# Designs tried in a protein design run: designed miniproteins, single chains. Part 36

Each design is a single chain, and the fold is of that chain. pLDDT is the mean over its residues in the fold that is shown.

## One batch from the design tools (miniprotein)

Design m1238
Fold by ESMFold2-Fast:
Structure m1238 (fold): chain A 100 residues (1-100)
Amino acid sequence: SLLEEIKKVLEESLKKLKEALKNKDFKKAVEILQEMKLELEEVLDKYKASDEVKEIIRELLSKLQEIFEDYKEGKLSAEEAIKKIEEAVKETLKKLEEAV
């Protein structure tokens, strides 16, 4: 299903992002975020996702970008950034379960 494929992309991407942030590899974290965006866009197109679902994903990607910028600028530690991305993904999955 649409929700199952989105969950898979988010879970796999989250694992990779956490590893990159623990290693303080900002460049790798940005690459993973870009790959995640492309994979999510492909899933959304494949399933002809609603505008509501597309907006939920867009909001998540925007939030993750802000977290990475704050991390890069030294406003967040790696641990704080990881916690914020985990919370953002969890909140997004709850919204998607209601929208799908």
Scores: mean pLDDT 85

Design m1239
Fold by ESMFold2-Fast:
Structure m1239 (fold): chain A 105 residues (1-105)
Amino acid sequence: VQSDIQSLTQNAQNSTDPDTRANFYNTLGMIYYDNGDYDSSINYFDQSISVATNPDTRAGSLNGRGNVYYQQGDTDQSIQDYDQSISIGSPTISSISQQHRRDVQ
């Protein structure tokens, strides 16, 4: 699995398109989250949110980071990320973030 992480990291660093970079960082955030490395997961979601220009891409990464904060017990940060994701995302992304927000209530 480390070889996949290396490939995604390289693609994120080499991509000139902000939303393509954001999507690679989002994927890295999800992989680290699935592996239980919440600190690395948050770092990659932070990078995705920072470089994304597409509202849906940014909303997806906010939802992902909210999931990580929830798993860490940081309920306040989780709610903030879900609320921001709902505010800027499409109806599809907003629906997902609203469902996750209910879990932290």
Scores: mean pLDDT 80

Design m1240
Fold by ESMFold2-Fast:
Structure m1240 (fold): chain A 55 residues (1-55)
Amino acid sequence: SPLEEVRRRLEETLARIREKLAQYQANPTDAAVRAELKRLMDEHVRLVEEMLRLG
């Protein structure tokens, strides 16, 4: 179902956010890690909004 697919993508995105947060904490000056973390956070917000629309 569309809702199950969005939930799966949310879980995958959250796991990647956790991984990138650990990388950021280890090296806060890495611009590539910061950019990827920002991208993942933005995607997470979009997926939450989609989940809310689906009910």
Scores: mean pLDDT 86

Design m1241
Fold by ESMFold2-Fast:
Structure m1241 (fold): chain A 84 residues (1-84)
Amino acid sequence: MKDLELEIDEGIAQISAAVLKRYPPKESDSIEDLEKDLKLAQKSLEMAKEVLKARPGDKVIEETIKDLEKAIKEIEELIKKKKE
């Protein structure tokens, strides 16, 4: 059901954001690990955006989106540095 899907998406996005905030990606991480973290963060961000679309003005999900966007940027910069 659509409502259940949104609850699952919210849970996944919130957990992913919390984990990435608590254990941020590091330069010592492998490119493969960083690329996996990037894919998970990107999927979680898409899920969070769908939840926000259904519930505009939800401060918790807005915070989750900001945390995920920050994590994605940090992961992309680390991957770029390792490939250069």
Scores: mean pLDDT 78

Design m1242
Fold by ESMFold2-Fast:
Structure m1242 (fold): chain A 72 residues (1-72)
Amino acid sequence: VPEVVLSPEQLEMIRELERLRELTLEGKASPEEFREAAERLVAALRAAGLDELAEHIEQLTKKELEMLEKLK
């Protein structure tokens, strides 16, 4: 399996997305902010040619947003 090499900027975007996910679960951030951060990360990954990883993150984010909406 090819090793996925992420730039420091992409790694920072992933950490920010993880932070926003936790804040959203605690009710301290909106699901909209989480969605916007995920969209930015997915776009950056697709621009880097990491389409499989981008699609995986997009699918996970979609499922997490659906779960958050059901909890309200």
Scores: mean pLDDT 76

Design m1243
Fold by ESMFold2-Fast:
Order: C-alpha cells, then structure tokens, then sequence
Structure m1243 (fold): chain A 72 residues (1-72)
C-alpha cells in the first residue's frame, strides 16, 4: 500500500540520518513491521530498534521522529 511504502521509505531515511548502517536498518525495518508497522506505538518502534542492535540513545531519538511522522 502507499501508506506502508511511504512509511518504510521515510523510516529508513530517518534511521540513515541517525547514522544507522544499511544492514542494521534492514533488520530494524523488519522488526518495526512485525511490531505493527504504520500502527506501531512509540514504545514498539523504540524496542524494535533496540532489538535490531541500535544504541539506546539513537533508538530513542529515531523512534520519536518515526512516530511523529506516522502521527502527523
């Protein structure tokens, strides 16, 4: 769907801006999709990023930006 495609494109771009490497970004996006994708809560996005190996500080900042995108 358009919403799903736009979400993952933007989420990937946000993670890239926060310095998350491409391999780790791929894993993070899969975990975000499994947690609910466009319907994921801030907490679910943050936890998915941490599970993917993103450092906590980066995961918190990136999750807030990703969640702000889907709630805008």
Amino acid sequence: SADRAAFFTQAGAILARHGVPSEQRGRALVLIENAGGVNATLEQIRNALIEAGVPREVAEAAAEEIHAYITA
Scores: mean pLDDT 84

Design m1244
Fold by ESMFold2-Fast:
Structure m1244 (fold): chain A 64 residues (1-64)
Amino acid sequence: EEKERIEKRIEELKKQMEADEQAFVNEYLKLWAEGESNLPRMQKLAEEFLEKRKKYEDEIEKLK
């Protein structure tokens, strides 16, 4: 019923977060490998990732 639906949605969101984290790590490591001069771009990428993660966490919290 509704509780099971909510639990499934939370699980889906957690899986999406894991996929997004892996994509972030891969991109971050590429920027690192290209040179330390990419620090400002890496910082912006990290900020964008944290904002996106916060949206998933807020969605999960609203479903509880």
Scores: mean pLDDT 79

Design m1245
Fold by ESMFold2-Fast:
Parts: C-alpha cells; sequence; structure tokens
Structure m1245 (fold): chain A 86 residues (1-86)
C-alpha cells in the first residue's frame, strides 16, 4: 500500500510539473504570482516542484476519499511555498 501510494504521488508530481512547464512557456515565468507575490526566477524550479508535490499528494488522498487529509496537505504545502518565497 505505502509503496503504491508513493509511486502514484511521484507519477502525478511529474504530470503536474509537465503541465505547469507548458503554462510557463505560454505565459512566461515573470507573470507567476503566489498570493499576489511574484515568484523569483532563482526560486522558480523549487517552487514548481514543491507545488506539484503538494497537488499530487492531495489528489491521491482525494482518490482514496480522504478529503480532510487532502485539504491539510494543500495547506501544509501552501505554508512551505510561503516560506520559500519569504
Amino acid sequence: MKEELEKKIEELKEKYLEEMKKGLEEHGPEDLYFFGQPVPKEKLEEFLELYAEGLAIAEVYLELGKEEEARKAMEEYSEKLRELLA
């Protein structure tokens, strides 16, 4: 179970990273904002990886019917993203 969940999270993280990379190619990284703050170029890659990981974890929990754990994961990763951008 745990190994299968970790693999699912990794696969979804890669998928979300690819989707976000396409969006950045279309709109440009300088237009990326988080809570009204611009994401610095030097932190962009770490920001995208952390954001994709949080989304993947939340999605896996939602698939398992664990809606509260999914919300908690998103809140925890939002906090990590805020700390990264501080």
Scores: mean pLDDT 74

Design m1246
Fold by ESMFold2-Fast:
Structure m1246 (fold): chain A 65 residues (1-65)
Amino acid sequence: TDLLVRVAEGEARGARENAEKYRQKADELFKDKSKLVESQNYKKLADHYEQGAREAEARAAALRA
């Protein structure tokens, strides 16, 4: 069970790192103004990874309970 918790925590961390990366890229593209659509797409991608991180975090918490 503890091994499964660590795996879920690792998945959550990886997803959060990807979310941060894509959110930073979205912010950079937003400053360009000519790439607002691309910025919006990266923001949605970041939101998707953030949701995945939350689900993995919930799994880890459930496994500890």
Scores: mean pLDDT 83

Design m1247
Fold by ESMFold2-Fast:
Structure m1247 (fold): chain A 70 residues (1-70)
Amino acid sequence: SSELSKLVSESVAHVIRGIGYLLDGDLAGAIRSYQDAIATLQQMKQRFPDVADESDALIAQLQARIAQLQ
């Protein structure tokens, strides 16, 4: 659906923004951006259960990345 596509695009945009902060040496900015991506993925998972497994895998990867930056 168009709503699913929008949520996917928003989560990707947050991840790209986080990478941008990392390249600038802003670890706090990167962590906040990855947390925003996780929040969007959790919304996507609740609204579209058929993508829950893929969303959970991406959430786990982002949580691991945040842990490495803390």
Scores: mean pLDDT 89

Design m1248
Fold by ESMFold2-Fast:
Structure m1248 (fold): chain A 55 residues (1-55)
Amino acid sequence: MLSVEEKVERLMELMKENNYSREVMEAWLAWELSHVPEEERERYRRVAEKELAKM
């Protein structure tokens, strides 16, 4: 089972490997966030924001 950090990092890596735009990546991360348990959403959001900030 993947941690929240590993899930976000793996998704970002796959999207970058397929040359997805930042806007598409943000849309996918938002969609994933809507399906994450409420207790993990803040952690998921912070990890996603940190990864997006590196672009």
Scores: mean pLDDT 76

Design m1249
Fold by ESMFold2-Fast:
Structure m1249 (fold): chain A 95 residues (1-95)
Amino acid sequence: SEEVRKLVEEAQKLAREAMTKLMEHAKKKGKELEEKAKKAAELVTEGFLGNIEEAVEKVGEAVEVAKEAEEDEEVREVKKRLEEALELLKKAAEL
């Protein structure tokens, strides 16, 4: 479906932008956030290499990793973008 493709492409774009922002922010904050950023980025990458169901599960796990550091304003913005990507993936899975 063209609708499924568009939703997945938008979700992937949002998740990649979120991970780029998180990785750059983590570099200046310290090793603990860098390790969380790496874990979230690996989950996002693995999810988008799989099917839609795997993408939903793995991006959802990346949201939970971001929640562990949500006291940071930049991490809260990253979490919001990942949650938006997750909603698009859930919508794609229903089609």
Scores: mean pLDDT 86

Design m1250
Fold by ESMFold2-Fast:
Structure m1250 (fold): chain A 60 residues (1-60)
Amino acid sequence: GAAAGASAAGRLMAAGASPEEAGRAVSKGTNVPEEEATAAIAAQRTADARGAAASIVGGS
């Protein structure tokens, strides 16, 4: 699913891979267009960042 693809792409990018390379790897594995895979990765990253921020503010 999108979460697994985003996780794999995040690891590749952390290792120095380009967003294009990460998106291509996810696209190849899931048979989804690179544009759609890249958009899903960006959306997941935004959601993760919002969740982390909410946890910091609400987790006192």
Scores: mean pLDDT 67

Design m1251
Fold by ESMFold2-Fast:
Structure m1251 (fold): chain A 70 residues (1-70)
Amino acid sequence: LTIEDFERLLKRLKEDGINPTTEEILKAFDLDGDGVITYEEFKKVADLDGNGTIDDEEYERIKKLILGEE
C-alpha cells in the first residue's frame, strides 16, 4: 500500500457520497490513538489480505469503520 492507494480510497468514498472528516479518518485508522496514522496502521486496516491492494471487501470494511457502522 502507498499514499496513492489512500488517495484512491478517499476518492472512492467521495464518489459514494462520503466525505470523511479528519476525526473520522483518524478514528478508523489510528489504532493506538496518538493522532497520527502510520503506514503500518493503514496497511493493517486497509489491506487484510496483504496483497498490496484495497479490494471491494476491504473497502466496505473501511467504509463501515469511517461511518461507525459495526
Scores: mean pLDDT 67

Design m1252
Fold by ESMFold2-Fast:
Structure m1252 (fold): chain A 120 residues (1-120)
Amino acid sequence: SMAKKEEEEKARKELYEIIEKLLKEKKISKRGAEIMRIVVEASKYGTGEYDASVLDEIDKILGSEEETQKEIEELLALLRELGADLTMDDVKALIEAGVMEPSEVVASLASLVLSLLKAK
């Protein structure tokens, strides 16, 4: 319906404003902002489920294991500022157990940051 489209567009605009504020305050990198925009555009935003094409796009932006770790560290620092008690050891345990791939972790952490900031 038109009302549903207007609500979805308003929600996306609000999330994009949050991303721009985080970037302006230097709380995220330009790469982090790009990943957050991809997560916002994903049809399954906030569900913890992402299509393989979305994860592949995030992997390409991350480029390396070292850069992936930096993005995870940045997102975890921001989550701690927002009151979430998540650590790098928790993330490493999920990846090493094969529960999540690194791009899924990045997408999930980015989604959680946006959800917590939108709820304020």
Scores: mean pLDDT 81

Design m1253
Fold by ESMFold2-Fast:
Order: structure tokens, then sequence, then C-alpha cells
Structure m1253 (fold): chain A 73 residues (1-73)
């Protein structure tokens, strides 16, 4: 079993933005944190469309986090 290249690329891009968002959040840059989390969500949505079941859980977590951060702006 091989993971399609497009799924791997989407997961890697999502993970990078998730990490960048987490760093921005810890630094108090909520606007940048939201931007990175929204980009991570877009990449996880693409991975989910390509059949990755784990991506759906990440999308739900990111939606709640984005909502919480927007309430602080």
Amino acid sequence: MSIPKEVLEAEVEASLHLMAGSIAEKMGDLEKAIEHYEKAKEHYEKAAELGNPLAKEHIEILEERIKELKEKL
C-alpha cells in the first residue's frame, strides 16, 4: 500500500502550517495564528477529499481553534 503523492504533499503542507500557527499563537500573534490554521485546514480538506480519514479529525480541531482565536480579536 502506497500513499498517493498528492495526499502526502497536502499532509506535509498542513503540518507545516499547523506548526507555524502554533508558534504564532504562543508568541501572541493571533492574526498570524488564525491565518496559518486556516491554511492548514485547507490542506487537510484536500487530504480528506483524497480519502485520508484522519484529516477530517484535524479539520474539526482546527475549526474550533480558529473560532476560539477569532473571539479573542
Scores: mean pLDDT 81

Design m1254
Fold by ESMFold2-Fast:
Structure m1254 (fold): chain A 64 residues (1-64)
Amino acid sequence: SMAEEEERRQALQDTRDGAERLLAAIDAGVPLYVGGEEASAEQRERLRAALRRVIAEADAQLAA
């Protein structure tokens, strides 16, 4: 249905925008915590890579 298609597009946009905002916050030096401890540089870099992938995949789906 058209409503289902609109919901899918909105979910993709929300995912993309959320990942973009989180990536920007990490790049700005906002502290991250994993299991109650501050994230290591390695964990931060893995999260950055994952967020960039999420953004790219969402953009590809939105362009289709």
Scores: mean pLDDT 84

Design m1255
Fold by ESMFold2-Fast:
Structure m1255 (fold): chain A 81 residues (1-81)
Amino acid sequence: SLSEEEFEEEVAYALGLITLAIAKKEKDPQEARDFIVRNLKRLKPKLSPEQFKELLDAAREVLKQLGMSDEEIEKTLKEIE
């Protein structure tokens, strides 16, 4: 069975993935970026280091698909860290 802490980590990770799925559907790339930054920053304290790295990697992919430059993507990811 999952501990309370492990359950909270799984829930936070799932919310991170949902955040990225919603952001991918946003029409405005800046709105999508701001949504990702806000939500992943809030979730960071609840995530394991491995889960956080996976979400950052997934966020990079989403931002790239939204047409952001590599420079803007790196700035965004540093803002979340």
Scores: mean pLDDT 86

Design m1256
Fold by ESMFold2-Fast:
Structure m1256 (fold): chain A 70 residues (1-70)
Amino acid sequence: MWSPEQRRVIMESAREALDLAEEYGLPLSLVDQMVAELGRLAAEGASVEELREKAREMLEELRRLGEELS
């Protein structure tokens, strides 16, 4: 079970990823994969700081992919 802080990071990151997918027409499967990965890390005991860093990297990758494809 995620802590409230881990849940906040994952949910905020999911929202940003959904916004990027909508803006650039990216497959929702990419958002699902990102959320699943963050959820796995959280379940395995990743700190809030580690989740924020990983989420930032994943969001930057989605943004770059979106800009490249649009």
Scores: mean pLDDT 81

Design m1257
Fold by ESMFold2-Fast:
Structure m1257 (fold): chain A 83 residues (1-83)
Amino acid sequence: MSEELKKMMDEGSDMVHYASLYVSSKRSGDEKEALRHRAELSREGAESARWAGRAGDISQARADRDVERNLRLAREYEELVKK
């Protein structure tokens, strides 16, 4: 297994963890904490896309677009947390 593919799998596990924290925070009514975990999820998504592109699982152009989209979403959620 390539190092890139292994890293992508590790990032996937982190995404599941942050998704669970997001759901838990929403259920307890902690909207700010839920947004923080959603931002973390988006940043993990960007890292997963980088490694998928390097591993050749997706095209580099697709990886670059997915990274940019996820980082933009993370910044938007981080700004909402500051309000």
Scores: mean pLDDT 74

Design m1258
Fold by ESMFold2-Fast:
Structure m1258 (fold): chain A 90 residues (1-90)
Amino acid sequence: AKELIEKGKKAYKEGNYEEAVKYFTEAVKKGSGRIKVEALLNLSKALMEQGNYEEALKAAQEAFDLALQMGDDASVLSSAVMISVSKNKL
């Protein structure tokens, strides 16, 4: 899961958002806890770059809910921002 997030981040930096979404989606499926939250946040960001705001919102909402359960305030704030941005684009 962690190595998939790193591959996704590399693809994202190279502007290959389709590859980034693929890697982050697989990381979400294989990950749990903090790793899954990180994968969901990166997935939401990559989906926003593609203009897929409905899917980005769904990923951000799942990250928010998991971060709340874990007491991860930084991820709660990051996902709340992504939720707001995605909603404003819909």
Scores: mean pLDDT 85

Design m1259
Fold by ESMFold2-Fast:
Structure m1259 (fold): chain A 77 residues (1-77)
Amino acid sequence: MSDRELGDAFEAQGKRLYEAGDYKSAGRKFEQAGLYYLRAGDYERASRAFKNAGIAYKQAGDYEKAAEAEARAKELE
């Protein structure tokens, strides 16, 4: 399985968890997606995945992890 395909799989899991209201788990899955997109050299998808992780962590009340995810996304832009 390619790093890009793993990124897509974790992003899909993150979206499903976010829709279900499991924001903390959604944030973790979006972070995993971002890391695999980085390994694939897909900086655009990686940045988007880290932004989605930040949104999920804010909804979970984890502002520290949200800020870390947002900072990672900014470095890729």
Scores: mean pLDDT 88

Design m1260
Fold by ESMFold2-Fast:
Structure m1260 (fold): chain A 81 residues (1-81)
Amino acid sequence: MRRVVIRARLTSAGAAAGQVYLVIEEDGGEPVERWIDAAELRALGEQLAARPILAHRETLVPGKDESTGETVPELETELLE
């Protein structure tokens, strides 16, 4: 069983640049941080939707906008494969 956690956050800086801040955590791996544009986010969503998964959970958690210091919603998606 492989566990993947994806956390997505739209910050003020990201919105201005057309990008979303992502953190991806996989079993036994270091968290990978990246900024992705809307097209890359769509492609990732389509790729995930095509995968067989054992369980899928989505949760809104408080995150931080590093550019403003404000609390913003962060979508946490947990996949079990």
Scores: mean pLDDT 65

Design m1261
Fold by ESMFold2-Fast:
Structure m1261 (fold): chain A 88 residues (1-88)
Amino acid sequence: MEREEYVRRAVEYAERLRTENGVSDEVAQGLIDQVRRLYEEGASPEELRRLADMLERSYRGSRRVKELTEEAVRELAEAVRRTVERLE
């Protein structure tokens, strides 16, 4: 139950990033901190990697943001994956 709640929150967070004009250091760090917290609270590495995949793939379809923002989102997804690898 609680684990499903964390996965849902992580997905919602990733979806919110799709609508932002640029990914700030605060937003990036906030997501990394959330990933660490979710892992600590019981989210699996697989669930967290899925979040990174969803973030990256969902954003690729958007023309709303500039290419620089898309690149920042890719870097953010990679940072999430690296954080998960370190937690394993």
Scores: mean pLDDT 61

Design m1262
Fold by ESMFold2-Fast:
Structure m1262 (fold): chain A 74 residues (1-74)
Amino acid sequence: SATEAAARALIDAALALARVAERLARTLEALLTAGVAALVAAVARVLLDKGRYEEAAELAAKAIELALLALALA
């Protein structure tokens, strides 16, 4: 479904961004924020696996926001 595909794409993007943020982190604040982004993305994947596509997409979008914040803090 389009909803499932969108949720999966957002989760993949969130995990990729969190990984980049972790690699670029030079401060504890940036590293912790990147870690939280990765955790939120992982929870979004669990929601996707449970068929909760709308919640998975919303949480993945939040994970992307956190990963971008971590990059700004790096």
Scores: mean pLDDT 90

Design m1263
Fold by ESMFold2-Fast:
Structure m1263 (fold): chain A 57 residues (1-57)
Amino acid sequence: GAELAERGAELSARGTAEGDEELGNKGDNLIALAAARGDSEGAVRAGERAREEAEKA
């Protein structure tokens, strides 16, 4: 649910900040999994926030 999307966003942002593509991909996969389980709106918003933070890092 929402926690899975939030965890995914955290890992995605951290992966980008550290230059770790594998960690970033794990985060993105968790966001995708949350969306597939019916949390599409929450997952999309979490992903957008992670990308914004990554671009500022």
Scores: mean pLDDT 70

Design m1264
Fold by ESMFold2-Fast:
Structure m1264 (fold): chain A 85 residues (1-85)
Amino acid sequence: SEKIEEIRKKIGEIVLELERLLEEFREGKISVEEFEKRMNELLEKLREYAKELKELGYEKDAEVVNRLIETLEEEREKLIKEKEA
């Protein structure tokens, strides 16, 4: 359906933004506060799309997105701890 294709496209765009944000933070180009703010905003958008996918019956797609969110939250925590050490 056109709706699922649009959601997948939006998720892909957010993933690219998250990858760029993680790289910028690793390179020391942004502060911990800015990194946390932007990560929280992007992860919340992913959670909203995962919920929408589940409501539309695409439970496997939603599971993949939720697993990605968990991985990104773990990476965020690790990087922040490394910067504060």
Scores: mean pLDDT 86

Design m1265
Fold by ESMFold2-Fast:
Structure m1265 (fold): chain A 55 residues (1-55)
Amino acid sequence: ITIKIEVIDENTAKIEASEKITITLPDGSEVEVEGEKIIKGIETDLVGVVLELEV
């Protein structure tokens, strides 16, 4: 599967997934992503970073 992550701010990322994935947030909540979704509740200092992963 292909996953693209764009970090918008310290608590927000846009994730594009070619197949359904489940992401666990720092507060223990789970978010399902299929296609494009904006996720809030992350904790990161990688603001403006774009990552592309194939697994």
Scores: mean pLDDT 77

Design m1266
Fold by ESMFold2-Fast:
Structure m1266 (fold): chain A 83 residues (1-83)
Amino acid sequence: SLAEAIALLEEALALAETGSGPAAERIVRLIKEALAHARAGDVAAALRHLTEAARLVSEHWSGPLAERILRLLEEAGVLLAIS
Protein backbone atom coordinates (compact mmCIF):
# COMPACT_ATOMS: atom_id res chain seq x y z
CA SER A 1 0.00 0.00 0.00
CA LEU A 2 1.00 3.66 -0.30
CA ALA A 3 1.03 3.97 3.51
CA GLU A 4 3.47 1.03 3.79
CA ALA A 5 5.71 2.60 1.10
CA ILE A 6 5.74 5.89 3.07
CA ALA A 7 6.70 4.05 6.30
CA LEU A 8 9.61 2.31 4.50
CA LEU A 9 10.78 5.63 3.01
CA GLU A 10 10.66 7.24 6.50
CA GLU A 11 12.84 4.40 7.88
CA ALA A 12 15.26 4.75 4.91
CA LEU A 13 15.46 8.53 5.54
CA ALA A 14 16.24 8.05 9.27
CA LEU A 15 19.09 5.66 8.37
CA ALA A 16 20.38 7.86 5.51
CA GLU A 17 20.58 10.85 7.90
CA THR A 18 23.25 8.90 9.86
CA GLY A 19 25.35 8.64 6.67
CA SER A 20 28.39 10.72 5.77
CA GLY A 21 30.50 11.68 2.77
CA PRO A 22 30.11 14.01 -0.23
CA ALA A 23 26.90 12.32 -1.51
CA ALA A 24 25.10 12.25 1.89
CA GLU A 25 23.25 15.59 1.54
CA ARG A 26 22.02 14.70 -1.99
CA ILE A 27 20.89 11.19 -0.92
CA VAL A 28 18.93 12.61 2.06
CA ARG A 29 17.36 15.31 -0.16
CA LEU A 30 16.26 12.75 -2.79
CA ILE A 31 14.65 10.50 -0.13
CA LYS A 32 12.87 13.57 1.34
CA GLU A 33 11.61 14.46 -2.17
CA ALA A 34 10.43 10.86 -2.74
CA LEU A 35 8.55 11.05 0.60
CA ALA A 36 6.94 14.41 -0.25
CA HIS A 37 5.73 13.11 -3.63
CA ALA A 38 4.49 9.81 -2.13
CA ARG A 39 2.52 11.73 0.53
CA ALA A 40 1.01 13.88 -2.25
CA GLY A 41 0.03 10.73 -4.20
CA ASP A 42 2.47 11.48 -7.06
CA VAL A 43 3.72 7.90 -7.46
CA ALA A 44 5.65 8.60 -10.69
CA ALA A 45 7.67 11.46 -9.14
CA ALA A 46 8.21 9.47 -5.91
CA LEU A 47 9.61 6.51 -7.91
CA ARG A 48 11.90 8.81 -9.95
CA HIS A 49 13.47 10.37 -6.84
CA LEU A 50 13.62 7.00 -5.01
CA THR A 51 15.41 5.34 -7.97
CA GLU A 52 17.99 8.16 -8.09
CA ALA A 53 18.53 7.94 -4.29
CA ALA A 54 19.07 4.15 -4.53
CA ARG A 55 21.59 4.64 -7.37
CA LEU A 56 23.61 7.16 -5.31
CA VAL A 57 23.55 4.90 -2.20
CA SER A 58 24.81 1.99 -4.35
CA GLU A 59 27.57 4.14 -5.95
CA HIS A 60 28.82 6.04 -2.88
CA TRP A 61 28.04 3.95 0.23
CA SER A 62 28.88 0.36 1.21
CA GLY A 63 28.44 -2.04 4.10
CA PRO A 64 25.49 -3.22 6.21
CA LEU A 65 23.90 0.24 6.63
CA ALA A 66 23.96 0.88 2.85
CA GLU A 67 22.52 -2.62 2.19
CA ARG A 68 19.67 -1.97 4.67
CA ILE A 69 18.86 1.43 3.09
CA LEU A 70 18.87 -0.14 -0.41
CA ARG A 71 16.54 -2.96 0.76
CA LEU A 72 14.11 -0.41 2.26
CA LEU A 73 14.16 1.72 -0.92
CA GLU A 74 13.67 -1.38 -3.13
CA GLU A 75 10.65 -2.55 -1.09
CA ALA A 76 9.17 0.98 -1.05
CA GLY A 77 9.62 1.15 -4.84
CA VAL A 78 7.75 -2.15 -5.35
CA LEU A 79 4.86 -0.93 -3.15
CA LEU A 80 4.73 2.43 -4.98
CA ALA A 81 4.75 0.73 -8.41
CA ILE A 82 1.64 -1.36 -7.55
CA SER A 83 -0.24 1.62 -6.00
Scores: mean pLDDT 88

Design m1267
Fold by ESMFold2-Fast:
Structure m1267 (fold): chain A 55 residues (1-55)
Amino acid sequence: SPEERLQKVFEKLQKIYNLPVKSVEELKAWMDDPANKDDVLLQGAKDWIDELEEN
């Protein structure tokens, strides 16, 4: 499910990058914020979600 994919992304990003977000809901809001479009963490999160959705 999309929620399972986001949970997995959240866990990975929390472990690697010490994200400023504390829930999947906050991660979604952070990813959807146009101010963050060029953020390297957002780019990594999008790439990983796209990889999971493509396969």
Scores: mean pLDDT 67

Design m1268
Fold by ESMFold2-Fast:
Structure m1268 (fold): chain A 88 residues (1-88)
Amino acid sequence: MVLYLSNGDATLQNGETGSANVKVDTDTKRATITIKSDKNGKVSVLEGEVLTMARNEQGTYDFLIRAKGKLYQITNAVPTDDESLITE
């Protein structure tokens, strides 16, 4: 099943932060992440493996994703039907 999530908070292993939209395939455990950097406003699209995915007490989702040898933590991602948020 494919899920689309928006308005997540991204934290990289180096301490850099951003906002993130996520497209996740729960059957393959693969995700496409669109991250907008808080540092410079740059938008990056990354494909990776979902290491963890958990629903939190707010009813949003927390992810740990490995992409290109790096770890990306995404917290409080909100389920959405807007597929355009991940294809920019």
Scores: mean pLDDT 79

Design m1269
Fold by ESMFold2-Fast:
Structure m1269 (fold): chain A 102 residues (1-102)
Amino acid sequence: SKEEVIEKIKEVFDKAREKIMELLRKHGLPDEEIEAFRARYDEKLQEFIEKNKDKTVEEIKKGAILLLKSMYGDAVFLSQDRELAEELKKIYKEAIEEINKI
């Protein structure tokens, strides 16, 4: 069902968020910056779900992939560490692949 697809998308985003937060901690980002990232991430996901819940499954999946690409672009723009940026890229790529498998 469409509700099951939305739930699976939420699970993919939650898993990616946890991996990103662990990575940010490992690279020495302050707790306040990691919490600010979490708050913005959760807000963007919630807004996406509310705006797209009435669309088709295929449109929701495509929208989620575009959201992940946008969020990665924002994260890379704020990153001064190229190694961190490459590790972030891998997490976002894996999340996109997981959505494509739904």
Scores: mean pLDDT 85

Design m1270
Fold by ESMFold2-Fast:
Structure m1270 (fold): chain A 92 residues (1-92)
Amino acid sequence: EKERLVREAVELAVELGRALTRYMALKYEKAGDLAKAEEAIRKGEELIARETEPLRAYLSTLSVEELREIVELLRAQLERARAATRELEEEL
């Protein structure tokens, strides 16, 4: 179970990182700055690549109960990020 929760938490954290990157890119696109939108995507992907394995290592030290709490928090944050992105897309 612990290995499954670590995997799920890492996957959710990566999805959250991508959702936040998308949100930032859309903000720049709305402002007409396509170059900054592209840079935001590139830098977001670089940050995700750099932080994924350190995060996995840290999560692997946590208890099953702590991991369940983190998974729940990440799911809630991901839904909020996706909702904010949808609002920005509707404004474009």
Scores: mean pLDDT 85

Design m1271
Fold by ESMFold2-Fast:
Structure m1271 (fold): chain A 140 residues (1-140)
Amino acid sequence: ELKELEEKAEAGDWMAANKLGQTYYKQKKYEEARKYYEKAAKLSTGSNRSEALNNLGSALRKLGEFEEAIKKYEESISLDPDNGLAWHNLGVAYNGLKEYKKAAEYYLKSLELDPEHGRAAGNLLQLIGEGHVKDVFEAE
């Protein structure tokens, strides 16, 4: 199964490369996940490349490479501004850097695209509750 996905990825199948990245990510093998997500991004365009870049950013974040992760999420959003998961993940990366105001802004953008995104809502409420951000809905 893994060898078949590897052969398909080597043959230029971005979906196989992306699925391999997801498989290694779930196993916490983030270096291998990064490798296959990079391949998936190179083999794809448009919204598919946006998905692969978002996944690559998540693997980079798990490796502690927050600056590179942010760049990949920004590239993802540039290709597909409606990728609400990439907006949420950009917020998570900035929260990891303790840039709480930027994190809150990106969680809010994720919620504008998907109002039912429970993780983005929970993360935003946590930042407000911890006093890191004042109510982002108040105009001052």
Scores: mean pLDDT 85

Design m1272
Fold by ESMFold2-Fast:
Structure m1272 (fold): chain A 88 residues (1-88)
Amino acid sequence: PSLLEQAEEKVATNSVLKAAYDAIKDPEARTLLMSMVLTLEVLSDDVLRFKHPYHGQAFASFLNSIPGIAVELDLEKGLLTVTQTAPP
């Protein structure tokens, strides 16, 4: 679907999100990442903006569960800072 294609493009053009996607082996978890990315604004290679605090907490927990990915949650600013902790 067009929305998933948009999410995949956002992931493919962001080095940290692509590393997260590539680290996920489960197709269902990859679909969850795509759905998450559709609700987030990608501000830079490692900074994502969320509007709703509950989504920020849920997405931070999910991303931090991915091998080689670390996430910092800033609820006050509505930002997720995502970094690679291991080489691609």
Scores: mean pLDDT 77

Design m1273
Fold by ESMFold2-Fast:
Parts: structure tokens; C-alpha cells; sequence
Structure m1273 (fold): chain A 55 residues (1-55)
């Protein structure tokens, strides 16, 4: 396969707070994301949990 790219938690949180959940989902929907749907779900769940703690 091709070269995968990685998104760290800090980047995911930054995108989530700048663009909202939809923007983060778009970033995490990339089929070249290392870890694929599993990693995407984990990062999104972490963002949602963090956001809920601030509410």
C-alpha cells in the first residue's frame, strides 16, 4: 500500500476546536490515515469526552 500519515491527539483536538466535530470527522475520514477507522473513532471519542468535561 501507499505511505500512511499519522494524526496525533494534539492535532485532532486543535482541528476539533477550530472546525468543530464535522471538520475533525472530515480529517479522520482519510483512507490513508494510519490505524484507519479504529484510530479515527478513538480520536473522535477523546475529543467528545474532552468537550463534555468543559460543558
Amino acid sequence: GGTKYTINTERALTVGFETGEEGLKELLADPELEGGARAAKMMLDNYKAYKEKLS
Scores: mean pLDDT 70

